Designed miniproteins, single chains, continued (4). Designs and how they scored, part 82

Each design is a single chain, and the fold is of that chain. pLDDT is the mean over its residues in the fold that is shown.

## One batch from the design tools (miniprotein)

Design m14832
Fold by ESMFold2-Fast:
Structure m14832 (fold): chain A 54 residues (1-54)
Amino acid sequence: TVDLELTPSDLANFLRTVLGLDLTPQQAIELLRKNGGVIEVEVTGVRWRIRLRR
């Protein structure tokens, strides 16, 4: 598992590029909050654990 801390802008770009989720940075923040501040995603055999940079 790879732990990542991303800014809201980088998080939105990551979700758009990797998962096809076209979210604004503000919507990406809200998505993380609703999931307890962490999103886990498996892509190309790698498990990513993503948190918002404070």
Scores: mean pLDDT 78

Design m14833
Fold by ESMFold2-Fast:
Structure m14833 (fold): chain A 82 residues (1-82)
Amino acid sequence: DLEKQAELLQQASDRADQLAKQAESEGFTKTAKLLQQASDLLRQASDAARQGDLESYQRYLKQAQELNEQASKEAAKEAAEK
Protein backbone atom coordinates (compact mmCIF):
# COMPACT_ATOMS: atom_id res chain seq x y z
CA ASP A 1 0.00 0.00 0.00
CA LEU A 2 1.86 3.05 -1.33
CA GLU A 3 -0.46 5.47 0.51
CA LYS A 4 0.43 3.82 3.85
CA GLN A 5 4.15 3.86 2.91
CA ALA A 6 3.85 7.57 2.02
CA GLU A 7 2.38 8.29 5.49
CA LEU A 8 5.18 6.36 7.22
CA LEU A 9 7.81 8.19 5.15
CA GLN A 10 6.24 11.55 6.05
CA GLN A 11 6.47 10.59 9.75
CA ALA A 12 10.11 9.48 9.24
CA SER A 13 10.87 12.83 7.53
CA ASP A 14 9.34 14.76 10.46
CA ARG A 15 11.36 12.69 12.96
CA ALA A 16 14.61 13.26 11.01
CA ASP A 17 13.91 17.02 10.99
CA GLN A 18 13.37 17.00 14.78
CA LEU A 19 16.61 15.03 15.30
CA ALA A 20 18.46 17.49 13.02
CA LYS A 21 17.27 20.43 15.15
CA GLN A 22 18.31 18.63 18.35
CA ALA A 23 21.74 17.75 16.89
CA GLU A 24 22.28 21.39 15.83
CA SER A 25 21.34 22.66 19.34
CA GLU A 26 23.89 20.24 20.87
CA GLY A 27 26.67 21.35 18.47
CA PHE A 28 26.57 18.29 16.17
CA THR A 29 26.54 20.59 13.13
CA LYS A 30 27.66 18.05 10.49
CA THR A 31 25.24 15.40 11.81
CA ALA A 32 22.42 17.98 11.75
CA LYS A 33 23.09 18.81 8.07
CA LEU A 34 23.04 15.12 7.08
CA LEU A 35 19.80 14.52 9.02
CA GLN A 36 18.17 17.57 7.38
CA GLN A 37 19.14 16.26 3.93
CA ALA A 38 17.72 12.82 4.84
CA SER A 39 14.49 14.50 6.04
CA ASP A 40 14.15 16.32 2.70
CA LEU A 41 14.70 13.09 0.71
CA LEU A 42 12.19 11.14 2.86
CA ARG A 43 9.62 13.88 2.13
CA GLN A 44 10.36 13.60 -1.59
CA ALA A 45 10.04 9.78 -1.37
CA SER A 46 6.66 10.22 0.38
CA ASP A 47 5.47 12.57 -2.39
CA ALA A 48 6.65 10.15 -5.11
CA ALA A 49 4.86 7.23 -3.38
CA ARG A 50 1.60 9.23 -3.26
CA GLN A 51 1.92 9.96 -7.00
CA GLY A 52 2.70 6.30 -7.83
CA ASP A 53 6.15 7.26 -9.14
CA LEU A 54 7.90 4.05 -8.12
CA GLU A 55 11.24 4.97 -9.77
CA SER A 56 11.57 8.30 -7.92
CA TYR A 57 10.28 6.69 -4.70
CA GLN A 58 13.01 4.01 -4.81
CA ARG A 59 15.75 6.53 -5.73
CA TYR A 60 14.90 9.00 -2.94
CA LEU A 61 14.46 6.22 -0.36
CA LYS A 62 17.92 4.79 -1.19
CA GLN A 63 19.53 8.23 -0.96
CA ALA A 64 17.82 8.92 2.39
CA GLN A 65 19.04 5.56 3.75
CA GLU A 66 22.63 6.36 2.70
CA LEU A 67 22.44 9.78 4.40
CA ASN A 68 21.05 8.23 7.61
CA GLU A 69 24.02 5.82 7.67
CA GLN A 70 26.41 8.76 7.15
CA ALA A 71 24.66 10.74 9.91
CA SER A 72 25.11 7.85 12.38
CA LYS A 73 28.85 7.65 11.62
CA GLU A 74 29.26 11.43 11.81
CA ALA A 75 27.35 11.58 15.14
CA ALA A 76 29.76 9.03 16.65
CA LYS A 77 32.74 11.05 15.37
CA GLU A 78 31.39 14.39 16.64
CA ALA A 79 30.55 12.83 20.05
CA ALA A 80 34.16 11.58 20.35
CA GLU A 81 35.47 15.10 19.58
CA LYS A 82 33.54 16.62 22.53
Scores: mean pLDDT 86

Design m14834
Fold by ESMFold2-Fast:
Structure m14834 (fold): chain A 67 residues (1-67)
Amino acid sequence: ADINEGVFAVAVATEIAVAGENLLSREGSVNDDEVVLTSIEDGKLLKTTITRTEDGAKIKVEELPEE
């Protein structure tokens, strides 16, 4: 069975779990085609964009030079 819908939801849940207590903000939800997470790790600001695609999900992680 194709799981592209589940892949997006799992990707969102996984990235939230990875950020954990370091999650600063979340924009969007699994009902949208895109979720943007902002987290901080070891003084680095990370922006994770999870986009729903026909192949499941695309995850883009960008380090923002916060200072």
Scores: mean pLDDT 73

Design m14835
Fold by ESMFold2-Fast:
Structure m14835 (fold): chain A 74 residues (1-74)
Amino acid sequence: ARQLSIDEQLELIRGGVEAAERALKEGRLEEARNLVDTTRTMADLLLRNPNASAEQRAEAERLLARADEIEAQI
């Protein structure tokens, strides 16, 4: 399949973080944990992409920090 653009990858990462925050608020700890794990993997891959701009990297790092905060609450 075609590789996603960096902006499309950021949108998926953001969606994953928001879904994890929702799962945590609803007490679905296993789902929240799995969403955090998947989101971290996607963010790590984006940060390793040499074509990512400084702005895109900053957004990915911000989303990764939010994922870390969710994991700390599980």
Scores: mean pLDDT 84

Design m14836
Fold by ESMFold2-Fast:
Structure m14836 (fold): chain A 107 residues (1-107)
Amino acid sequence: SDELIEEILKLVEEIKELIKELAKVAGKPEFGEKAVKEIDEVIEKLKAGEITPEEALAKVADIVNLAINEGVEAAKKNPEAKKKVDELIEKIKEKMLKLQELVDEIS
């Protein structure tokens, strides 16, 4: 369904924005920029038909997990940021769960 593909792409954009905010709040915007670039490369391969939606989801999940771990580690040095970092991580996880549901529906 074209509508499901559009919803997937919208969720990916929302996840990218949350990762950028996570990196900024954690005091290390560079890991957010890196993660977003890597996600964009995965989505370009998906759009080119070089990888399946399941393969794209697995790659995005790996990138997101590394970004979350980097945010958690950076927040240990900035304890005042921890509450906002934890909130952003929960939002990212919620969006990733929805992304998994949509990919499972088109598979």
Scores: mean pLDDT 88

Design m14837
Fold by ESMFold2-Fast:
Structure m14837 (fold): chain A 75 residues (1-75)
Amino acid sequence: MSDEELEAAFNALDKDGDGTIPAGELPELLRMLGIPPRSWEELLERAAALGVDVSKPNQTVDRATFLRVMRELLA
């Protein structure tokens, strides 16, 4: 998956253009990238280990952290 595809998905979820998205949007992002729901539990657990925890209601993820985490998940 290309960095261009990852940035496009991030920009689609960054509705205010502030350079951050809620961590709780990560499942929707995985869906947008065509990742099947059966793989989400493992990927979300790995994302939490990398600092992106969807169970934290007030956590936001900046673009740099997002790209780093997604590259690690998709490696």
Scores: mean pLDDT 76

Design m14838
Fold by ESMFold2-Fast:
Structure m14838 (fold): chain A 62 residues (1-62)
Amino acid sequence: KEEEREAAIEKASELAEATVEDPAKAEEARAWGASQSPDNRALTERMLEAALREYEAKKAAA
């Protein structure tokens, strides 16, 4: 179970990082999250929200 959570964190981080570069990737990340357990889905949504905020911050800083 911990291994499953750790793998989900790694995958969610990967998708979040991709979303920081291209916010269109958010839909792909949500689709993956929807296939996961409710806890991992919530994790993915939180990381995606943070990634989108980071994208906006980088855009504003330019």
Scores: mean pLDDT 76

Design m14839
Fold by ESMFold2-Fast:
Structure m14839 (fold): chain A 65 residues (1-65)
Amino acid sequence: SKIEEAVKQIKEIAEFFGLKIVSIEVRDNEIYVKVEGPQEKIERFEKAAKAVGKAYGVSVHVEKV
């Protein structure tokens, strides 16, 4: 599905930035990602993850824990 592909790409981007994914929750057309790591890396990750969401027509929410 489009959501499964978006989640896969979001996980790969988090790995690229060296961020730890604490959780990923999928609800309807929305993806909620909780990450831990340096603030600067999380901000760059959020921008990239939201771009992935836009490409697949899903909303992406990123929260630092």
Scores: mean pLDDT 88

Design m14840
Fold by ESMFold2-Fast:
Structure m14840 (fold): chain A 89 residues (1-89)
Amino acid sequence: MEAEARATARAAVENLERAVRAAKEGDLVAAAQHLAAAGILVAELSVLGADELAERLAEYLRRVAEAIDAGDLEAAERAVEEARRVVEE
């Protein structure tokens, strides 16, 4: 993976991790802000030409957002762990 794309992908996953942490603390506003930041970073991956990685991380972002909205924090955490594995390949 390109070094720039990998760094951007790691930053996206870090924001997903922060979103889940904020949701666990009951701070849904902070969770939404971290999800938005992750979305911007995922969009940047497409600009960098890492389209497959961007598509995979967009799916994990959606799953984390849906899980947080449903109050299923275990599902949100599993989606973040899957996203982390994708980036650390």
Scores: mean pLDDT 87

Design m14841
Fold by ESMFold2-Fast:
Structure m14841 (fold): chain A 94 residues (1-94)
Amino acid sequence: KKKEELLKKARELFDEASRALAAGDYQTAVEKAREAVDYLIELSKLLDEKERARITIPAAMYLLAMGAEADVAGHQDAAKEFYDLARELIRRTE
C-alpha cells in the first residue's frame, strides 16, 4: 500500500513538473521534480535492488531530459538543478 502511494505521488509530481516546464515556469518545474525525487528516495527504501532500478533509472532519464529542455531554452540554472536531481536520485538509491 505505502509503495503504491509513494509511486503515485512521485508520478503526480513529475506530471506537475512537466506541465510547469511546458509553461516556462522553471522554478515550479524544479520544485515539483525535487518533491518527486524525495518520494522516489523514500520508495526505494521499501524496494529490492531490481525493483529500485526499474523505477529510478527511468526517473533519472526523465530528469536529464527535463534538464536538457531547460538548457536548450537558455535556463542553465534550472538545467543544473534537474541534472543534480538525476545524480542525487541514482546516488541515494544505489
Scores: mean pLDDT 87

Design m14842
Fold by ESMFold2-Fast:
Structure m14842 (fold): chain A 82 residues (1-82)
Amino acid sequence: MKIEELLERGKKGEEKDIEPLVEALSDKDDEVRLAAIEALKEMAKKLGKKLLEPVKEPLSSLMSSDSEEVRKAAKELYEFIS
């Protein structure tokens, strides 16, 4: 999935897009992971924090990432939905 597609899914804010965005959190590319975090944050604002409860565990895993930007973004989203 391309970065543009991830951001588009987040902007649309449809529940069906949560799972593809969660899968993108496990991508090997830091830019893809960051885009997925940004898209999920947009989704949380539109759909509400409770619907994004399943996203917490993947985000906690990213807080141990080798990328400081990914760790910071994951922590911010985790705290937002908690």
Scores: mean pLDDT 80

Design m14843
Fold by ESMFold2-Fast:
Order: C-alpha cells, then sequence, then structure tokens
Structure m14843 (fold): chain A 106 residues (1-106)
C-alpha cells in the first residue's frame, strides 16, 4: 500500500511537471501553482518513505489543492493540455491519499 501510494505520487508529480512546462508561456500563475503541487508532492513522498503517513497525507492534500488552483487558471487561459495533465495528477494524488489512509488505519 505505502509503496503503491509513493509510485502513484511520483507519476502525479511527472504529470504536474509536464503541466508546469506547458503552462509557463501561457500563465505564470498556473505555472507557479503547478510547481507548488510538485514541491508538496515531493515532501509527501519523503514523509511516506520515513513512515510519517499523516504528514504524507497532509502534503498530498496540499499538493492537490495547488494543482486544482493551477487547473482553474489553465481553463481560464484556454490551455486544455495543462487542464488534462492536472486532472490526471489530481486523480493519482487522490488514489495515493486513499492508500496512505488505509495503511495508517484511518
Amino acid sequence: MVEEAIELAKKAKDYAKDAARNSKPKSKDAYDYAQKGVKYTDKAIDHAKKGDLQSAIDYLRKASYYLYQGKKLSKKSGDKDSVKLLDKAQGLLERAVGLLRKAAGL
């Protein structure tokens, strides 16, 4: 469960990085939010690897929030590719949270 959650978070991070690169020339704010999503996903992975599942869950939720904000701005700028990438990233983070909650007995 924890290892599977880490792999889902890593895949979400890659989609968020692709969205950041794609959005950078179209919306600086969407780029900034996608980068925050990447940063907090990295923190979540580090905490999950150390067995701090509660902090990992909290950081994944924070990452999901920033990716959602980036998605809203990407929709406003007509950046359909970044919206699709951020949707995929959020779905993977939600699945990772579910697995970490089960592992933590939550």
Scores: mean pLDDT 90

Design m14844
Fold by ESMFold2-Fast:
Structure m14844 (fold): chain A 75 residues (1-75)
Amino acid sequence: MVGEKVTVTVLKRDGAAYEVEVSGYGRGVGTITVVDGKSYLGVLAGDHSIGLEVDATSLEEGQVVEGTVVKVVKV
């Protein structure tokens, strides 16, 4: 749901790509993009493309962060 706060657990980092687990959505692969001074983690998790606003321009393996859902689209 847009506006929802979710927990993002970073399982692996490979360059600019992150393997993550998003609470309520499951596991996926994502990258961070900065738009208008805000950082967004875009994740493909199962049949969903999820946009998450995060307070970080990069993440580290093993890190747990809060994200705000800004977009969810069924792929």
Scores: mean pLDDT 81

Design m14845
Fold by ESMFold2-Fast:
Structure m14845 (fold): chain A 66 residues (1-66)
Amino acid sequence: SITEVAKRLRAAGVPSGAVALAVQVIQEKGELSRETVDEVVEALEKAGIPQSVVDKVREVLEELLK
């Protein structure tokens, strides 16, 4: 669920703004998938989010796909 995604990102120390953007992208795509992870990463990079945070978001989302 999107609530679980937000909870996992917060638990990993992801800032609230990056969590909100990641959640928004996933909701727009309708489901978490490998393609959606890449679009989340691209959106965070375009928003100027630090690479360390982007890498953490990717790792958390890839764990949720397993």
Scores: mean pLDDT 84

Design m14846
Fold by ESMFold2-Fast:
Structure m14846 (fold): chain A 79 residues (1-79)
Amino acid sequence: TEALQAAARAQGAIGQALAAAKELIKIDPEKGEKLLEKVRELGRELERALLDPSRAKEVASKIAKEAEEIRKEALELIE
């Protein structure tokens, strides 16, 4: 249950970061593409983490925080 909650948070955070990075691409394509690739890497890491239930909660929670930071960075650059 806790692992599923952490995974849901991570998936949501990745989605929000992906949307922000795509908006940044319209303003600054180089920086936007760089952040978009980081978000894609986090998505791949989350998929791998979900294959190991013993570590899924820890890794998903870390991924959620990293995605949240990427989203904040993208939004700051859009301003």
Scores: mean pLDDT 85

Design m14847
Fold by ESMFold2-Fast:
Structure m14847 (fold): chain A 104 residues (1-104)
Amino acid sequence: AKGIAMVRVVAPKEKLKDSAAGAAVGGLKAGAEEVTVVFDNGQTATARTPEEAKEAVSKLDATGTEATVILTAPAEKAKESAEAAVKGALEAGADSAEYVVSVF
């Protein structure tokens, strides 16, 4: 069974890329198999390892104060991955991060 978590990250413009990368890295370390970061300007990055997430997000331009981080994980790890993504975003300078998890 698989879970999908959507994490909404809100951060000051200067912290948004770091916060989105922090969410992606946190989720992957906690058992997510894949993360996709989506910025308001339509730019996206997909990664399967923490190192890939850092590199891919660093190459994007963030023009807003909000990003969506989509995590795919085993159903039993989906909530843990989402919670770790929230923690990663907040530690990297996000003002808030909220998640929704769906399990299939």
Scores: mean pLDDT 87

Design m14848
Fold by ESMFold2-Fast:
Structure m14848 (fold): chain A 68 residues (1-68)
Amino acid sequence: VKELVDEILERVSEIVSEEELEVLKKILEAIYQSSEGDLEKFIEDALELAETLPPEIAEAIREAIEKS
């Protein structure tokens, strides 16, 4: 699960500013903590987050999840 967070952040880092990346990192870490090690719950919550973000960022998150 930590590797999935790192993959999402690496892919998104090419699209967003460092400031936006830090905000996304905190949100993804919060989702990871709330999932309590449940990969399925983490994926569901991460995909819900993606739907609230700009399309380019949302697509990067979906691609990272599918690849992992």
Scores: mean pLDDT 77

Design m14849
Fold by ESMFold2-Fast:
Structure m14849 (fold): chain A 86 residues (1-86)
Amino acid sequence: SAAVEKKKELIEQLRAEVERLLPPESPLRQILLDYLDQALKEVESSTDKAIAYLQRALAAAQRYGATAVAQRVQDTIDQIREIDAS
């Protein structure tokens, strides 16, 4: 569906932002990319499971004090929720 395609685009855009904002040597980068890859796998079958992985990514970013990355993860969660509220 168009809604699923938009959700995938948002998660893929977030993945690109994580790669741009965090260097390859960052332990947080790998943690976030792993959670985002799981969210991408789940989003077609379950938005709730995809959001659960994004929430884990948010918690990891917050724990590491990566405020800019945490904000982008939160914005992505909010945008996905807005799609389902439409």
Scores: mean pLDDT 90

Design m14850
Fold by ESMFold2-Fast:
Structure m14850 (fold): chain A 103 residues (1-103)
Amino acid sequence: MEKEVHLAATVDSADDAAIEAARRAAVEALEAAGLEVKSTQVIRRPGRSLVIVTGRGEITQADADAIARAVMAAGARRAVVTAIENGEVVARAAYEDGAPVPA
């Protein structure tokens, strides 16, 4: 059954190149997991930007972890991936400063 997937990544930069690297890594990781990317949004603030990517499809806990790690490898300070099915969180992965953290 198709799941709704939300990715939120924090980049400690307002630099367009750093933001685009995180956004591209997020989109590519979702597509590599077999998800359809539905939207991308960037919220810029001084010294920090939030990249939000939404997708839909089949996802496992291992896929959520792999997506979060790919975004972290692209230079994000924090990445949170949440998969929702029928209003329930079925998979979640969160990383901050290179380490797994509670989401």
Scores: mean pLDDT 83

Design m14851
Fold by ESMFold2-Fast:
Structure m14851 (fold): chain A 69 residues (1-69)
Amino acid sequence: MVTLAEVKELIENSELSPEEKAELLEALEREDDATILQFRDKISEELWKAILDYLIDRGIEELREAVLG
């Protein structure tokens, strides 16, 4: 299971700006899928997969279909 703590660690190790890291972390906590999707092109595939695994475990099926379908 991917935890929010694991996703936070991956975000902190990413190439995002401090402002972008804060925005993505807030979006994940709020489950703001529209904001999270805006970051897809700005983050690594590894971080994106971790975010998807976290969101799918939380029951966000719409995001799964948008990315995997």
Scores: mean pLDDT 74

Design m14852
Fold by ESMFold2-Fast:
Structure m14852 (fold): chain A 103 residues (1-103)
Amino acid sequence: SEAEKEAQALLAELEELLARLEKNNYPEYVPLIVETLLLAAVLKSLIRNKRYPNPEELARLRARVAALRRRIAALDARARARGLQPFASLSEAFAAWVEELRK
């Protein structure tokens, strides 16, 4: 169904956000990780039990995911203002770490 596809798409988006957040050991990210985990757990439970959100509930869930993205963007901007640069990939992060050990 359309509701099932939308619920699965939101879950995939939340799992992507979790993967991004878990790569940063920044203390201010911890509450966002917790909130994203809880929202993903709720959606996963609904999908498992075939209790798909109605259009109004889907709209509220999408609004909450959008609010999470805005909060993550604001924290990323603050981390950048402190001179912290996110690595483009795990391979680049590892290469930079090895290079620093050689100095």
Scores: mean pLDDT 74

Design m14853
Fold by ESMFold2-Fast:
Structure m14853 (fold): chain A 66 residues (1-66)
Amino acid sequence: ALNSHQITLFLQDLGARYQLSQGDIATLEVLLRPQLQSGQVNLDLVQQLADAFKVPQLVEDVLALL
């Protein structure tokens, strides 16, 4: 489980690395923040987000945080 600051830094770093729009980052935050805070991550959802936002390492990046 991650605190709010760790999640914010993760999403900002992700947005910078993959050149995501502010809207894309906001969408990922809404969907991933509750899962990362609880530590109960739906990897199928993370994979769908990786495909939709073209972030091929998102699943591996999320697993590295857990």
Scores: mean pLDDT 82

Design m14854
Fold by ESMFold2-Fast:
Structure m14854 (fold): chain A 65 residues (1-65)
Amino acid sequence: DELRKDEVYGLVAMVAWVSGAVDVELEDGTIKVYIKEGNEENERAAELIKRVAEEAGFKVEVVVL
């Protein structure tokens, strides 16, 4: 479970960064993905990341700047 959490966080962070997210944070067991408003590619990537992480049992919050 702990190793799986680290792996999922690493994957989420990597995909977020390559998709143009401005920041990724882990706070109180929630993965926060920060994106800029008006970037369709970032918005789609954030939605996919949220779905994948939620299926793995994580809480994900997308923060639009």
Scores: mean pLDDT 69

Design m14855
Fold by ESMFold2-Fast:
Structure m14855 (fold): chain A 83 residues (1-83)
Amino acid sequence: GIEEAKKLIEEAIRLAEEGRVEEAAELLIEALKLAKDKLPVTLYTGLTLRVIGILLDLELGGDREEAGREVIELAKELLKLLE
């Protein structure tokens, strides 16, 4: 449930700080799925689309450092929403 989601978010932050941005984003998507019923549908949908957007930008040759920062910021926001 929510505690498992929090652990995935904390791991995602660590992976993003290590430059493993795609893996971090995948963990955030998994955490969002685990927390789906604890979030308003607009927040769940919006956050999921933001993570997908970061992954799409990376596939199109976007800046990896910027993507890593965005993943960390999203992870921290999601963690606060689940407190």
Scores: mean pLDDT 86

Design m14856
Fold by ESMFold2-Fast:
Structure m14856 (fold): chain A 79 residues (1-79)
Amino acid sequence: YVPTEEEIEKIKKLAETLFEMNREYYGWPYESLEELKEKDPELFEELVEDAVVIYLALNRLDLSLKPIYVEALKEYLLK
């Protein structure tokens, strides 16, 4: 399986949704995903992985695809 740009766009929106939820429920002091990436890159990476795992689960895809989708999302965010 090769992630499509459409799939990666959906996962990016999911990551943005998870970010807002963490701001509301855990009081994250960041205003944006970019600020999170700059101030806490490890937490940003965990958020990206969580978004990928949720997407794979919702679409009943194999969890072994997680590394491929994480890498694709990171590359997409840099474009």
Scores: mean pLDDT 79

Design m14857
Fold by ESMFold2-Fast:
Structure m14857 (fold): chain A 103 residues (1-103)
Amino acid sequence: MGEEFKEEVRKKLLEAGVSEETADKVINQIDAAITFENAYRYTGNPIYKDLADAAIKNVADTLVEAVGPEKAAEILRWIADKLEELGYTGTAERFRKAADELA
């Protein structure tokens, strides 16, 4: 995940009322989700799919605790839109599904 995208996500999270410490955790899990989804795409190994899904669930759970489910769903959809713009279409779809499960 590029530095520019990390900073954009950080800014969005802080504007939503997320702490800097929590924003760091969320950014690390988004990076993990992208990495594991790419590994799944290239290897076909289902363990990477499970790891990507776990990372996305950690993002969703962390955001719900920080800002509540409605705001968390809005942030997850925003992350999905940005991921899609950057070409991470598989990861984006998984973030959208996580958002839909909340609201």
Scores: mean pLDDT 87

Design m14858
Fold by ESMFold2-Fast:
Structure m14858 (fold): chain A 61 residues (1-61)
Amino acid sequence: MRERLEEIANKLSEEEQKELIDLVSLGQLEEAREFVRRKTGVDLSDEELVRLAKILEEKLK
């Protein structure tokens, strides 16, 4: 699971990563899901979106 989420994270630009973190932090999980699908072609669950946002926060330290 984590490896796949890291691969998805690497497909996103730094700007896109920040946008995704903001959407998840605001609880806009449906918008976050559509965003990831449009940018990467992957459908994620709400739990996977939250985990992805945490991975992105770690990357952007």
Scores: mean pLDDT 80

Design m14859
Fold by ESMFold2-Fast:
Structure m14859 (fold): chain A 101 residues (1-101)
Amino acid sequence: SPLPREEQEKLVIERIAEEIRRLAEEDEEVARAALVLAAAQIVLSEDPEAAKVLDDKVIPIAEANENDERKMLLEVAKALLEEDNPLLAEAIAELEERARR
């Protein structure tokens, strides 16, 4: 039988935190940006309307930086943080706590 939804969400968050820890060993700025993007995806799953506002801000920045993956990721993360979204801030805090372990 499939796992309960809440348990599936916990496993996804734990796997994201593990991958962020791995990335931080190679590039802390990329790891921080990846954490912000992962947090934005969590917000997408909880509030599709808030997600649309974030996507509308992110898409032009991603397109402007499509030839530089590292720069694209950093600029997208910066734009997401500038929106000052409380759901995004909460998701970032949750992922930071799990990645710290």
Scores: mean pLDDT 73

Design m14860
Fold by ESMFold2-Fast:
Structure m14860 (fold): chain A 107 residues (1-107)
Amino acid sequence: MVDQIIQAVKQGDVEKAVELMRELIRRGDYDSALQAMRQMIQIVQQTQDPKVIESALAVAEVVLEESDDRELLQAALELAKQALKRSEDKDLILRAIGLVLIGIGKL
């Protein structure tokens, strides 16, 4: 499942990436969810593709809204911070700021 999430993010397939992350959270597979988040942080640090950043932010949003696991929340917050540094798209920057604020509020 982790490889499928990473493939969906790299392809800009927001809906598939979000669905697969929700499935991991729903079944309590936090180790796989955390692994996927850490790989997405690395991908976001190496890309300026707005579709990839958008997909990664959508997955981070699912984690921040649907999980209370501290390590997952920390990883999602870090992803949002990296997306904010890497994105040049106004809508993605605003979304990343919103997710940073949510993450700080939950931690």
Scores: mean pLDDT 85

Design m14861
Fold by ESMFold2-Fast:
Structure m14861 (fold): chain A 84 residues (1-84)
Amino acid sequence: MIEELVEAFEKNPAEAAELLLKLAEELNASKLEIADMLGILSLLVENERSPLVIEWIKEKVENLKDELLKETMIALAESKGIKL
């Protein structure tokens, strides 16, 4: 599951966003958590590497309630060279 989403993200970020939304809905993520996850995905696509953005991503991922969503976001960030 996580590996499939990471593979989709490397190949087609839009497909990865749709898969992430489906996973988030299945895990009952809040609307705020979904917005934060999509924002992170957008920043990762734009290859935004500023220290402030990386720290913001770390904070938002750490605050996710669901462990599978947290592990998924960590894997997505690591696929772009960001270690959380």
Scores: mean pLDDT 82

Design m14862
Fold by ESMFold2-Fast:
Structure m14862 (fold): chain A 100 residues (1-100)
Amino acid sequence: SMREKALEVLEDAKRFLEGLLKYAKDKNYPQEDIENIEKALEKVQEIIRDVKAGKITPEEAIDRVLEIFKELAEKSTNPDLKEMIEKGIEWLEKKREEMK
């Protein structure tokens, strides 16, 4: 179903941010970048809870996660982190288009 596909995309976005957070900590990137990734991860987890609770549509949830990734990219001070996040944005945009 479209809901199952959307939930898979949302869980993949969560795993991406978890991996990004681990990578940033392992590379000892600026604390501000680490904190911004942690806040983005918390927001994505809240969105997953809201879609599972039927408070928002799966499509709206992906659009909200896409905005979180865009904001994270704009706030990122490290060029490598920004590039990784921008690749995540491209992946999310492609997945959103596949749901139309």
Scores: mean pLDDT 87

Design m14863
Fold by ESMFold2-Fast:
Structure m14863 (fold): chain A 65 residues (1-65)
Amino acid sequence: GPGARALEELARRLGISVASLRGGLAAYRSGDPVLTRAALHELARAGGLSEEEVRALLDEVLAKE
């Protein structure tokens, strides 16, 4: 579906596996501030992006579900 394609596209942009990205999205969806911050930091580090840029990309993926 559209969400699955968006996940694959984002994983490619970040240079990470879809499994790693799904873990980050699960943390982001949890609403837990500690898990969310840890996920944003790890994805930003992996992708060479800011946490703000990662948040925008995650929000884009969630909007396509």
Scores: mean pLDDT 77

Design m14864
Fold by ESMFold2-Fast:
Structure m14864 (fold): chain A 81 residues (1-81)
Amino acid sequence: LAAQIAAEPNPVAREILLNKQKVAQGKVQELKDEYKKAFPSLSDEEIDEWIKAGQYNPIAALLRKIGEEIDKELEERKKKE
């Protein structure tokens, strides 16, 4: 995601990617906050391990979905502009 933003030559498309990255980071942080709220003694590293240990990794799935939306938005912007 960050690499895609850095590689984007169109400043308008880059702005859209930055906004989507900000939203993605917010959702990831919200999920981590929920885990920390449920288990306040857990460190950030332990929360990351908990998320990875799940049979379904919700953060990875969420980031993949957002990446797909960014790719679609970028393609549509290039076609329209």
Scores: mean pLDDT 63

Design m14865
Fold by ESMFold2-Fast:
Order: sequence, then structure tokens, then C-alpha cells
Structure m14865 (fold): chain A 88 residues (1-88)
Amino acid sequence: SSRIEELARRAEELLRAAADDLERLQAVEDAAIAAAQPEVAAARTREEYAAVTLRTMEAVGAAMADHPVSKELVDTAREIFELRAEAL
């Protein structure tokens, strides 16, 4: 039980520490959308609009996937789940 409690506290610490990082990730998303606005305004076809939107979404997705806190949080949650499953 103490290990599950320690991991739960670690997950809470990561979520609190990630609050600023989540705000930074939101700023990256907002900046990517803002940077795409001239290309969106210049788009003359649905295909051109879709291409700009897709590139913007891929850039945001890549930034989120490579975030170190996201990996540690997922790994911590997985260990809690495994320990709880073993206790059943």
C-alpha cells in the first residue's frame, strides 16, 4: 500500500509541476494556429486549407508527443494500475 501511496503522490506532484508546462504547450498550440493564419487567409481551395490545417495539427501533435512530463506521468499511471491489479 505504501508504494501505491508514494506513486499516487508522485503523480500529483507531476500534475502540479506539469500545470505550467501544460500552459506552455497551450501557448505552442496557440502560436502554431496564429502562425498558420496568413496561409489560411491565402488558401483559395479546400485542398490548400486542409493542407495548412493538417501541417498545423502535426506540429502540435509532435510537440505534445515529445513532452518529457507526459511520458513520466503515463509510466507512473501504468505502474499504479499494475500494482492495483496485482492487489486484486
Scores: mean pLDDT 68

Design m14866
Fold by ESMFold2-Fast:
Structure m14866 (fold): chain A 74 residues (1-74)
Amino acid sequence: DDDARIKALVEGFRKRLEENLNPNGSVELPPEDASDSEILSHTNQAMIEGKVTQEIIDKAVEALETFLRRSLAG
């Protein structure tokens, strides 16, 4: 079902982010008023720059799940 597909996509995304996790990095969170797409863009930039932290992974995973639920629900 859609929920199972969303969870699979979210777990795959989390795994990719965790592979780029910098344990010595600073937490760089997107603004509190950022949209799901802005959070995902910020996370992608953090991956490119090697600045991924656990906190940004958690935020990005939540944003992706919300985005996919809205997109796949139609």
Scores: mean pLDDT 74

